# Designed miniproteins, single chains: the designs that were tried, part 42

Each design is a single chain, and the fold is of that chain. pLDDT is the mean over its residues in the fold that is shown.

## One batch from the design tools (miniprotein)

Design m1532
Fold by ESMFold2-Fast:
Structure m1532 (fold): chain A 71 residues (1-71)
Amino acid sequence: SAALKEKQKELNERILEALEKGSKEELIEVLERLLEEREKLQKPPEEEVERARELIEKIAEEAYEAIKKKK
């Protein structure tokens, strides 16, 4: 629990840095790493993990565009 919370905090800080730098590629990398960490904990089916990776990339793209447009 505590270890998971600390790992999430570390990754959240990296996401914020990537957003501040305006680096979509770095944001995607951090989100993919978050997915890998979560997959190690819950052992979801591989097909769900792959689908989630694609979804994360789409969400990161949309979020990055939305933030860029808003600023």
Scores: mean pLDDT 66

Design m1533
Fold by ESMFold2-Fast:
Structure m1533 (fold): chain A 104 residues (1-104)
Amino acid sequence: MLSPEEILARMIARIRASENPWEALALVGELLLYISHLDEESMEAAKKRLIELLEELKERFADDPEFVERVEWTKEGLEKAKTGEEVAKIGEEVLEWVRAEAAA
């Protein structure tokens, strides 16, 4: 089985490879749910890596103001989150936005 570090690296690589902003958000939501189950040290390290990735996505898809707004909200939520439960709630909200977009 892959280590948590290898799982994180692979999930981040998939997000970076995404051509569609909403596909990227779906993968971000899944990654947030994964991070929410890690130990405190691993979760804190993963949060820092994800915040850097969110800044990258914001620049890459800057032409989509709704996507940029959703990414900023996710980043701010992550910076404030102290527990896995709080991280999971952020992930669930992100996945709700993706479902709403897919239903349109």
Scores: mean pLDDT 82

Design m1534
Fold by ESMFold2-Fast:
Structure m1534 (fold): chain A 104 residues (1-104)
Amino acid sequence: MAELEALLAALDPAAQAHVRAELEELEELLRTLLGLPEAEAREAAVRMVVARERTSLDAERAEAVAAVARQGLEAAIAAARELLDTDPVAAEVLLRAAAELARE
């Protein structure tokens, strides 16, 4: 939580608004696609945003995530749920891929 406050404090007002909107979007996806309770969805969304700011997917992990997403909606949801605590960056990519698959 202190890490999110530090991140927001370093941003201009437009960037702060964007990060807050992304947190609300991720919280909604975590609740609707993974079935997380509101509090757990909020904590997971914060972890995803903070992790994304500090690190990125390397090519090997990006390819693995893409391969799982190609298996379809259920595979993307299952992998995102499994990776929430161990690899929040990969979990966010899979969660967003699942949202796109659910829309199509």
Scores: mean pLDDT 80

Design m1535
Fold by ESMFold2-Fast:
Structure m1535 (fold): chain A 77 residues (1-77)
Amino acid sequence: SLYQELRNRAEELEAQGREAYEAGNYEKAGELFEEAGLLYLGLDDPRAAELFRKAGEAYEKAGNFEKAKLMYALAEQ
């Protein structure tokens, strides 16, 4: 189903984001976690908030404070 495909994609993006974060590629990790969070948001899945927090942390480590602030705001809604 489309929902299962989108969920699998979100999980794959989260895993890729974690790998990027562990490699020190914080900007890329933020982008991947943000994309995963947006997919969960579209699916009305409460995991979206967790992914936006991870994206915020990654962007903050990358020195991208504008994106970090936006991600934290999306997590709190």
Scores: mean pLDDT 90

Design m1536
Fold by ESMFold2-Fast:
Structure m1536 (fold): chain A 60 residues (1-60)
Amino acid sequence: AMEEMKKLIEEADQALRNGDLEKALSFYRKALELAEKAGVDEKTINELKQRIEYLERLLS
């Protein structure tokens, strides 16, 4: 779960570097789902939520 979450965040960050905002949003959403199920620290969950909200507002 934690290792899978980290890989999804890395894939999201790579998508952002490539300008693929939709792909990045998809990976961050999957990472958040895993983070919430795994009970990771609140700071990490809040950072993921913040990135997701920012991207959703840009893509709306």
Scores: mean pLDDT 83

Design m1537
Fold by ESMFold2-Fast:
Structure m1537 (fold): chain A 97 residues (1-97)
Amino acid sequence: LEVADESAPALVYTFKGINALAAGKYDEAIELFEKALEIDPDDVFAHYWLGKAYEKKGEFDKALEHYRKALEIARERGNDFLVRQLEEDIAEVEKKK
């Protein structure tokens, strides 16, 4: 909808978080995703990956909170692919509880 610089810093932190997560640095990834959310609280990808980071740490309640927030945003924005992925991720985390 807009050419705005507001989401660019959030995206940078989200990508850094994904790299930290891939490297097994779960706490660093969480901090980076939380920084992305300070800039854009409705960043669906930051919520999604924050859920993944908490899941990798075994903090399933926190993972579910962020997955559910990401699911709400994805549904509102009509991102059917992300909705499907989030529903699968939520179901998998619920099995671990």
Scores: mean pLDDT 81

Design m1538
Fold by ESMFold2-Fast:
Structure m1538 (fold): chain A 80 residues (1-80)
Amino acid sequence: SLKEEVKDAIIEELESAIKELEEGKMTAEELRFLLERVKEVLEKFDPELAEKVQKILEASENTKEALLEAAKKVKELIKK
């Protein structure tokens, strides 16, 4: 389904972003921006999941460590 295909694409993008941040190829600000875009995409077809992502983002500090943790939590939440 489109929902499953979009979820798989988001998971792959998040795994790539986590690796890039760990390797110093992405900033914490860029990862936060990506997570905000993930939330916006999810709002269109899974508003309940988007709300859960929003709560993770609201609880996350703008540090590399906090945003890596947030990205990992969002990824696991989407995987189910």
Scores: mean pLDDT 84

Design m1539
Fold by ESMFold2-Fast:
Structure m1539 (fold): chain A 80 residues (1-80)
Amino acid sequence: MRETLEKARKALEEGNFEEVIKYLREAADIARQEGREDVAKTLENAAKALEFAYKNGDYETAKRIAESAIELLERELAER
């Protein structure tokens, strides 16, 4: 999970939304395997919304969705 978060952050810094979508989906799969279904569904929905915004050329919305999803991942990986 932490490795996936680091890769997602790097992809966002590089403006590579396709890689951000990929890592958000990978994070959703890891969350599902760990029994965190609500987190998994939120991340999968974020990845779908990000893909939609990106394909429509709405990079401002895509960036906001990516940042929000990464913040969720950071929160889930916090000691609390």
Scores: mean pLDDT 82

Design m1540
Fold by ESMFold2-Fast:
Structure m1540 (fold): chain A 75 residues (1-75)
Amino acid sequence: LIEQARELIERARELLERARELGDKEAARLAEEAIRAAELAIEAAERGDVTRAIGYLLRAIGLLLDAEARLRKVE
């Protein structure tokens, strides 16, 4: 779970960089929110709160997919 969340943060950071290069502020915001959600997933997992960790991870995945879909339309 923590490893998956860290991988998601790395991917979201790459999307954030790309969104900034393209000037897409909404895609950048979605990528930033995905990073935040993944960070919350790690924090919850470290506390042993598996249910919250899974919830945050799913949210991060959804935000990442939204950012990817948006950038695909702009490119």
Scores: mean pLDDT 81

Design m1541
Fold by ESMFold2-Fast:
Structure m1541 (fold): chain A 68 residues (1-68)
Amino acid sequence: MMTVDELVQTLIHLEAIDRRLKTGLSWEEFDKYVKELKERYEKLSEEEKKRLADEARRRIQEILDRHK
């Protein structure tokens, strides 16, 4: 099973990929956005990180279900 930290990290990358696809971010802007999200998420409480981990699980499951 993925840890809470691994799931939060996955959510950060999913959010950054989504923004790049919708807005056409350069790779430099993508890297800056990932760094910003990591810094923001590191400051969150354990409870809030758990909530984000649950969000990541839902998004991963939706992706997997679309490939069945």
Scores: mean pLDDT 79

Design m1542
Fold by ESMFold2-Fast:
Structure m1542 (fold): chain A 58 residues (1-58)
Amino acid sequence: SLEERLRELEERAATIEDEAARREVEAELEQAREMLEEGKEEAAALHLMGAEEIIRLS
């Protein structure tokens, strides 16, 4: 689920040593959480994809 993906990415974000990258991931995850609370699943998925990409490149 998107909620499970969000939780997994929050855990991964906490392990990022690059402070700038960690902040970017945290911002994307905050947006994803907000979108999920509003029932905007497509928007939430896009923010989760953004977070995953930043983690991949970090």
Scores: mean pLDDT 85

Design m1543
Fold by ESMFold2-Fast:
Structure m1543 (fold): chain A 61 residues (1-61)
Amino acid sequence: MAPALYRAVKDFTARSPEELSLREGEVLAVLAEVDDEWWEVASLATGEVGLVPKSHLEPLP
């Protein structure tokens, strides 16, 4: 199925190469829910893939 689209609700700064930095308002495709706190996402603007905390994301309508 097509991945779900989410928006970053606040900035996030990556602390490791596996993590993706986010800016508030970025649109992301969720690729996998790694655990209850971390999701693998792809940035629609850059095509970069990485882990982000799900608390920084909200679903798009």
Scores: mean pLDDT 80

Design m1544
Fold by ESMFold2-Fast:
Structure m1544 (fold): chain A 68 residues (1-68)
Amino acid sequence: MSEELRLLAEAGVYEVAAAVYKLISKDYKKALEYLEKAKRLAEEAGDEELAKELQKRIEELRKKLEEE
């Protein structure tokens, strides 16, 4: 297993955790933390497209936190 593949796999786990906290627990702060971790791993792996997608999700979640 390459280091890049491992980083992307870990990012995927954090994305799932973020979705669970957002959709099930409505814990937007925890969801945001996991999305930020996933983004960092995507950046380290060189997956620019995934990093950009995660940044959009982070921005949407920040807006929800500011709203309520």
Scores: mean pLDDT 79

Design m1545
Fold by ESMFold2-Fast:
Structure m1545 (fold): chain A 81 residues (1-81)
Amino acid sequence: SAAEAAAAIARAREAVEKAAKALKEGKAEEALAAGKEAAEAGLRALRAGADAAKATGLAIGGVGLAIDAALKLGNLEAGAV
């Protein structure tokens, strides 16, 4: 599972970068999807035996980006009511 752990860490890093870029560009829906992917990949890495601090850091980063994106989407929907 070392190969699975490494692949999951790589996916989590890529997803965090994608989510951060999407947030910077105002693409809240894309940022939410990428942030969720980062959180899921970080947790997969942790379960596959990756370094706990690194995997957890990526998962928390993904959750934070997803929350920021969800708040932007929620504000947009609240403004539509």
Scores: mean pLDDT 80

Design m1546
Fold by ESMFold2-Fast:
Structure m1546 (fold): chain A 64 residues (1-64)
Amino acid sequence: SLEEKIKEIKAEIEKKRKEFNEVSFELVKNPNDEKIKKEAEKLKKEIDELEAEYLKLLKQLAAE
């Protein structure tokens, strides 16, 4: 169902946010580490894409 998809994507967002917080903490310790910086950028992009899909699903649910 649409509601199940919304629940799943919300769980993925929360998981990715936790990963982003951990990577961001490592970046504070090593601010010039390009590998950690790229990992943080990748996670931020993935979170933004998931949040966009989450909003799209919420709009679909509201239209029902």
Scores: mean pLDDT 85

Design m1547
Fold by ESMFold2-Fast:
Structure m1547 (fold): chain A 70 residues (1-70)
Amino acid sequence: HMSREELDREVKLALAEMYYALGLRFEKQGKYDEAIEWFEKALELYREAGAPEDVIRELEQKINELKKKR
């Protein structure tokens, strides 16, 4: 059975994934400012949830790339 801490972590991971997907949709539309906003929200949740370093690093790189386009 999932503990409260584990449940909170899983909820944060699910929200991070949703925000990441939303960021990708804005990026595909060329809406880079909106994409950055959602990716930064996803990044915060991934960090709080203890996501793997590779996931965090990839998202940080993505945000930096988009910042150069605005």
Scores: mean pLDDT 83

Design m1548
Fold by ESMFold2-Fast:
Structure m1548 (fold): chain A 70 residues (1-70)
Amino acid sequence: DLEKMIEAAKNNEDYISEDGKLAVTTDFDKAIELAKKFKMGLIVVPKEQAEKAIRIAYESGAKFVIFIEN
């Protein structure tokens, strides 16, 4: 699941983790919608920090939407 999220980030694809705790997207409006609807924290990172942010969020066990700036 973690590796699928990292691969989606590299390919500018949306991904939601199997447990629903994490989402990855390059669409800002979608990121805001997911964060509000599912009460998730929002992390905004440039693409070069995306993998690090995903790994940290995954290890935290908390709910986050990771918005990747391109």
Scores: mean pLDDT 84

Design m1549
Fold by ESMFold2-Fast:
Structure m1549 (fold): chain A 58 residues (1-58)
Amino acid sequence: MKLAKAKVDIEKLSEEGATLKKGDIVEILEEYEDGFWLVKSVKTGEEGLIPKEFLEEL
């Protein structure tokens, strides 16, 4: 699986978003050309769209 780490705390601002804490590990499910990644939190199982700038690919 393709993994990334949250660089900062991320608050869920929309139904399509996800809440993450800095250092949380996510699985990258889909990479969109508009700069968003669909991710799944390894800790919570929550899925959502996150700007790729807030994530560090592992």
Scores: mean pLDDT 78

Design m1550
Fold by ESMFold2-Fast:
Structure m1550 (fold): chain A 59 residues (1-59)
Amino acid sequence: LEEEALKLLKEGKEAYEKGDYKTAAELYRQASELFFQIDPNSPIGLIADAEAKKLEELA
């Protein structure tokens, strides 16, 4: 789960750097869901969720 969540964060960052905000938002949302499955109060999960919401507004 942690390995998968970190991979999704990396792919989301790569999509964001390419200007693909829709894909980045989706990947960050998926990563945040996995981090919250590991730890419901995950700081990195909260950050990923916030970034996903921000990018969804831009897409």
Scores: mean pLDDT 79

Design m1551
Fold by ESMFold2-Fast:
Structure m1551 (fold): chain A 67 residues (1-67)
Amino acid sequence: PKLVALVMAETEEKGKEAGERLKERYGADEVIPYVGTDVEEARALAERISAETGELVGVVSAEVALK
C-alpha cells in the first residue's frame, strides 16, 4: 500500500511546505493537507481514508515535519 501523510498545520502555506519535505526527505507517496490543530479529528479522518482506500495513512504535524 502507499504511504500517505495527513499533514496537520495551522495554515495552508505551512502545510504545503511540510508536505513537500515529507515527500522529498521521508518518502511519503501522497500528502493530504489538513488545516487545523485538532489531533483527534485529524486521526479520525486518517483512519477513515485508510479504511476507504486501503492505504497507510499517518498523521504528522507541520512543526514535526519542518524540523
Scores: mean pLDDT 77

Design m1552
Fold by ESMFold2-Fast:
Structure m1552 (fold): chain A 71 residues (1-71)
Amino acid sequence: GLEEAEKKVEEGWKLVEEGKKNKDIKKAEEGLKIIEEVYELLKRNGAPEEVLKELEEKIEEARKIIEELKK
């Protein structure tokens, strides 16, 4: 069942990248929300620490992008 999680992370990250490119804060925040929801689901279901760490790094990068867009 990781296939749906991987696709959602890719979709969320694409929205973050599009938000960064177009200076669309709402789109970047939507992408971050999707990645955070997948992270919480995987964490709840006991996903490996390596998988969770990769998602945490993506979440932190997305947060930095959003904060830069707000300036």
Scores: mean pLDDT 84

Design m1553
Fold by ESMFold2-Fast:
Structure m1553 (fold): chain A 64 residues (1-64)
Amino acid sequence: SAEEYLNAGKTAYKLGDYESAVAAYRKAIELDPNNKEAYRLLGEAYRKLGKVDEANKWFEKAEA
């Protein structure tokens, strides 16, 4: 489920595995495009990877 992918992403993020967090959050968004929390968390994971421009795009989508 989308919630399971969201939780997997949060676990990966806490462990410092930001690439796995990105992959899990993207799957959560694919299954539930209305979950704005997943967009915000994806932005935070991209920020940790140093992908600031990508992070900002997902933060903007979270607020739309």
Scores: mean pLDDT 87

Design m1554
Fold by ESMFold2-Fast:
Structure m1554 (fold): chain A 55 residues (1-55)
Amino acid sequence: TTTEETVELRGPGLTDEELAELRAAMAADDVAALEALAERLAGREITVSGEVRVT
């Protein structure tokens, strides 16, 4: 069984610097950095939407 998940980040207050920090953490596969960034951005009412496909 294969599962594919697509996640989109949308919300106000994401600056180019914050997006670059997010992309760098994703590229490094640094879960701790992603968690810290998400906690920092949580106060900005950021919406995360995801779609799960099972094939």
Scores: mean pLDDT 59

Design m1555
Fold by ESMFold2-Fast:
Structure m1555 (fold): chain A 55 residues (1-55)
Amino acid sequence: DLEKEIAKLLIKKELQKDPSLSPEEVQKKLGINVLSLKEVSELKRELQERGEIPR
């Protein structure tokens, strides 16, 4: 799903700029509605586990 992949990329870039943002804050800031809050939370966790953003 291209729309979800674009949304994940935008969330990743935003979290790389400000890793302190909560999943709710990132979704609200970007106006993303194609990912559930749970999917955004899991994405943040995966990025932290991969070392792509600070823990």
Scores: mean pLDDT 80

Design m1556
Fold by ESMFold2-Fast:
Order: structure tokens, then sequence, then C-alpha cells
Structure m1556 (fold): chain A 67 residues (1-67)
């Protein structure tokens, strides 16, 4: 549904930005699915994680969509 798509896009942004901050390679498909599920079930925790990790672009997207 529309919510699942929004959670996937936000989770993908979060996972990609955290991976870049940590110097990791791009997230796996499993990692992207896990991030999307985390955002869908726990949007407030996802926002807090993005802010604490310094993932500013993902935090902005999460607040615009979920908070």
Amino acid sequence: GKASKAAYEAGKALANEIAKINGDGPPSEEGLKAAAEFVEKNPEKAIALAESAGAEEAAKLLREVFG
C-alpha cells in the first residue's frame, strides 16, 4: 500500500545514509527490507536513530512523512 511504499523509501534513505556515515558499502536487499519494516513499525524510533546517528537527510524525510 502507500504506507508500505513510504516506509520503504524512508527506510532505504535511513539505511543508505547510516552506511555512508559508517564507511560501509551500500545496504543489502535484506538490510533495506529490515530498515523499511523498522520504519513502518517504529517511526518515532527511526527518527530518533537518524538524529542520533547524524543522518540529517533521512531524519528530515522521516519527520516530513511520519512526524
Scores: mean pLDDT 79

Design m1557
Fold by ESMFold2-Fast:
Structure m1557 (fold): chain A 74 residues (1-74)
Amino acid sequence: MEKVREFLLQLIADIKAGRLPAPVTLDLEFLAKAFGVSVEDVKATLRELEAQGLIRVEEVEVDGKPAYRITPVL
């Protein structure tokens, strides 16, 4: 779980620094596989960051797969 959280915090920092455009659409299955965690763990981490006021999360579907669109809070 910590590696996913560190990745997401770095992603938020990169968006705020202008290195990445916002909003960013995240493939939850790809992240789960890349970090060796469940899709549920990725969702939980994103919702924790939203609860901390760091991001806004929108549930979307891309090519028939569940995805999350994230926007950093100003």
Scores: mean pLDDT 80

Design m1558
Fold by ESMFold2-Fast:
Structure m1558 (fold): chain A 80 residues (1-80)
Amino acid sequence: LQARAAALKEEIAKQPDDARLWARLAQTYLALGDLAEAREAAEKALALDPDNGLALHVLGQVLRAEGRDEEADALLGRAS
C-alpha cells in the first residue's frame, strides 16, 4: 500500500487533473488508515468529477470513521 501510494503520487504529478488517480490515491490512504490524506485526495477527485463513485465511497467511509454518521450515510448512498 505504501508503494502503491508512492506510485499513484508519481502518476498524479504527470496527470494532476485525472479524477481516477486521485480516487485511487484516496482509497489507498483509507486502506493505510491515513484518514486526513484520504479525505483530501477524495475531495480533489470530487472537485474534478463530482460523480466519482470511488471518491464518494472513500469520503463516506472517512466521515463514518470520524463519527459523522449522517454525512457518511448520505455520501455512501450516492456512491452505491
Scores: mean pLDDT 80

Design m1559
Fold by ESMFold2-Fast:
Structure m1559 (fold): chain A 66 residues (1-66)
Amino acid sequence: MKFLLTLSGDPNRAIGRVLSLLGDPNITVTPVGPTTFLVTFTGTEEQAQALKQELSADPNLTVTEV
């Protein structure tokens, strides 16, 4: 599954959340703009939907489907 994360709100909190994703071996984060990151997840669709919902709940991040 792939989706875009756009940094919004507090940039320090948004960056901290993005950096926390780099610890997961099933997650690849690729910068595609100065405030936009492409997230690729290699787990199950159920786990991918849970991750997307978790990230969408963060007020410092905007999640866009691709």
Scores: mean pLDDT 77

Design m1560
Fold by ESMFold2-Fast:
Structure m1560 (fold): chain A 70 residues (1-70)
Amino acid sequence: SLKDKLIELAEKALEEGLPRQQMVDLLTEAFNELLEAKASPEDVQYAIELLRAAEAGDREKVRELIEKMK
């Protein structure tokens, strides 16, 4: 699913230690794809929370959000 792809991108960004802005850019592109695909409100809300955590530079929160969905 597109949500699974978003999660995989976030995990890879954390694993590779990408700078905050690069992670934000990557997740923003994935978020836009999810919106274009008209994903469920629940998936959109999750993507918003993940993107906000990334924008805040809160890598711990990004990790927690990923783990919640595993």
Scores: mean pLDDT 80

Design m1561
Fold by ESMFold2-Fast:
Structure m1561 (fold): chain A 58 residues (1-58)
Amino acid sequence: MADEERRRRALEFAIKLLEEKGEVTPEMIDKLMAEFGLSREEALEVLRQAIEELRKRK
């Protein structure tokens, strides 16, 4: 599905940003909104999932 690829790319992008910065920043939210056409709420959900994925991966 089109949404599946968009979500996957957004999640991978968020994970990389979190790995580089070590924390959630307003710039990350803005980049997710601009790059993937996400709403603010969607971008926050993706960032939350990325944090949980990083905890799982170790």
Scores: mean pLDDT 77

Design m1562
Fold by ESMFold2-Fast:
Structure m1562 (fold): chain A 61 residues (1-61)
Amino acid sequence: SAQEREAARLAEHARRAIEVARHFGNEEALKYAELALEYAEQGNVEEARRYLDLAGELLGM
């Protein structure tokens, strides 16, 4: 489904955000990126996107 494809896409973006947050030592961004991955893996697209946006703001993405 479109929701399953979007959840998979968000999970991949969350994994990239986790790597970036770890590289810069940004613990707050890491926390949000890990939450985004967790929600994406649960198929919760809305919460995954919300936390990925929060991580992106902290990482300047």
Scores: mean pLDDT 88

Design m1563
Fold by ESMFold2-Fast:
Structure m1563 (fold): chain A 59 residues (1-59)
Amino acid sequence: SKEDLINEAKKLREEAKKLGVREAQMLADSAIFVIENHGDLDRARELIEEAKKLIEKAK
């Protein structure tokens, strides 16, 4: 689950970079940070969902 969330956040980060959505890239980076430094999977999920919303709007 933790590794799955990190992989999902990394994919979202790369997708956001390709689309030029800096805010989504930063949210994905923050999700990785809170997993690695705080172990806060609930907060990471919130950040991932916000990044997904921004990416979908940019498509």
Scores: mean pLDDT 85

Design m1564
Fold by ESMFold2-Fast:
Structure m1564 (fold): chain A 74 residues (1-74)
Amino acid sequence: SAAKEEELKKKIDELKKKKRDLEARLAGLEMSLAVLEVLNADPSEIEKLRKEIERVRKEIKEVEEEIKKLEKEL
């Protein structure tokens, strides 16, 4: 039905917005990592930031997979 299509489109748009927000956060974290490496920061701080980057990358991948599934249902 048209109503079901509109609901799916809204959910896809919300997920695309979430993906953009996560990609912006990832860019900020990667910049922070570069700064910490240049400043010869504590290795434990660098490792903590690298783990956060990997967590955000995983979340982006999960959102991308959900978008693909919903787009196939349209």
Scores: mean pLDDT 88

Design m1565
Fold by ESMFold2-Fast:
Structure m1565 (fold): chain A 56 residues (1-56)
Amino acid sequence: DEEAEKVIEETRKGGEEAVKKAPTESDKQAARLVMEGEIRRAREAARRGLDPREAL
């Protein structure tokens, strides 16, 4: 699914930037969890035939 892959890549890029810019280790951990959760939701939506953008 090209749309799902695009959403996942955009989410990963934004999440990785947030992790890099986070000032403390706890902020980096929180940013990673948010990114992983959003990617998981987008993949789950795509697997169920739903719009992955609406899962974010």
Scores: mean pLDDT 78

Design m1566
Fold by ESMFold2-Fast:
Structure m1566 (fold): chain A 83 residues (1-83)
Amino acid sequence: MENPEGSEQLRKGMLRFMEGDYKGAGEYFEKAGELFKEAGDNESAAQAYRLAADAYRVEYKRTGKEEYKKKADEARKKAEELE
């Protein structure tokens, strides 16, 4: 309600995850995290970044591409920095 843009990106990320588009899901979850962080909602931002890390981790397991491992680690770090 108080951050409709962040909530919309989170919803799009969940839809992509359900469709098996883990790369797209991770990108939407990162956008949600940034929008929640800008609004001062660190709890929702941390949750969105954890979801991004999970999505990228699944993509890494599927593809073996180190870029997704790096993206997952970076998203997890962003979540941890928000307490």
Scores: mean pLDDT 86

Design m1567
Fold by ESMFold2-Fast:
Structure m1567 (fold): chain A 68 residues (1-68)
Amino acid sequence: SAAEQATLEENYLEMAEWLLKNIERIPKEHAEAMVEALEEQAKKMKDPKVKEELEKKIEEARKLIEEK
């Protein structure tokens, strides 16, 4: 349902926020795997605003991972 999809999309935004908050504490390999999963989910997102926010967080996470 649309409501279930919206909940999933919000959960992925929360996951991306958690990753950014904890990026320094996570091994590089695990952070990379998490970003790859988020990138795949971003492709499937139906809410363009949520998709844009997730893509911005993914870009930020990628930059931080390069510094690890």
Scores: mean pLDDT 84

Design m1568
Fold by ESMFold2-Fast:
Structure m1568 (fold): chain A 113 residues (1-113)
Amino acid sequence: STLNIPSPEESLEQAIKLLRGLADIFEQEGLQEAAEYVRKAAEELENGLTPENRKKAAEYMLKAAEELEKAGDQKGADIARGIALGLLGDLEGIESETSGVARLLGLYFARLG
């Protein structure tokens, strides 16, 4: 089967859906503050992939990472930081500061525009 390459619009919609799904997981785990920040990041991306909206979304993801780290969810914190670095286009930061799923998600978000 041929893999269809998503359009930029479809890729953005998938990224927003991924962030909302991640927020739902954090909320189910009792991490309500982190979930709220991830939802705010998704809302910024719904306003478009401008450099300003990417930066605001990244700032919310870094706040989510801080709340996850305070709650002892190191894996969640690493994922949130990876996404933030991706939103900022910080490929060097992704490579040096992330691994595994966090690195994969960082690279995914770096490719959105």
Scores: mean pLDDT 85

Design m1569
Fold by ESMFold2-Fast:
Structure m1569 (fold): chain A 63 residues (1-63)
Amino acid sequence: SPVLAEPSPEAEELFRRGLEAWRAGDYETALELFDRAIEAARDAPAMEGVAALVRAVVRLLMK
């Protein structure tokens, strides 16, 4: 966990849950969780780029 700033625990948890759902093959749940992680990460700029990149990669893989 980064100690540089106060992270958004909601964004972190949503991102982790999204990865777990993706590993389990539940892509619909994974995409929903990644969308929510991006929105939560808007309040945590340090995570926003990572969440947006993961979302973009998943979208490319799904299409």
Scores: mean pLDDT 68

Design m1570
Fold by ESMFold2-Fast:
Structure m1570 (fold): chain A 66 residues (1-66)
Amino acid sequence: KKLEEVEKAGREAGIQAAKDGMTVLEASQRGAEAGRKVGEKYGLEPDIAALAGRNAGTTAAVKAKR
């Protein structure tokens, strides 16, 4: 489903941000940006896509930061 693609993009961005040594806040911002871009492709409202991407990115960054 469209939202799952947004969450996947946000998760991947969050993992990459964590690998780059970024903070959880920065990973959240990267996730929001990735989610917004993918959401735009699927016709999702930017705010909804950004929120979903941000949440997925934050969760992924916290788990990847070991």
Scores: mean pLDDT 79

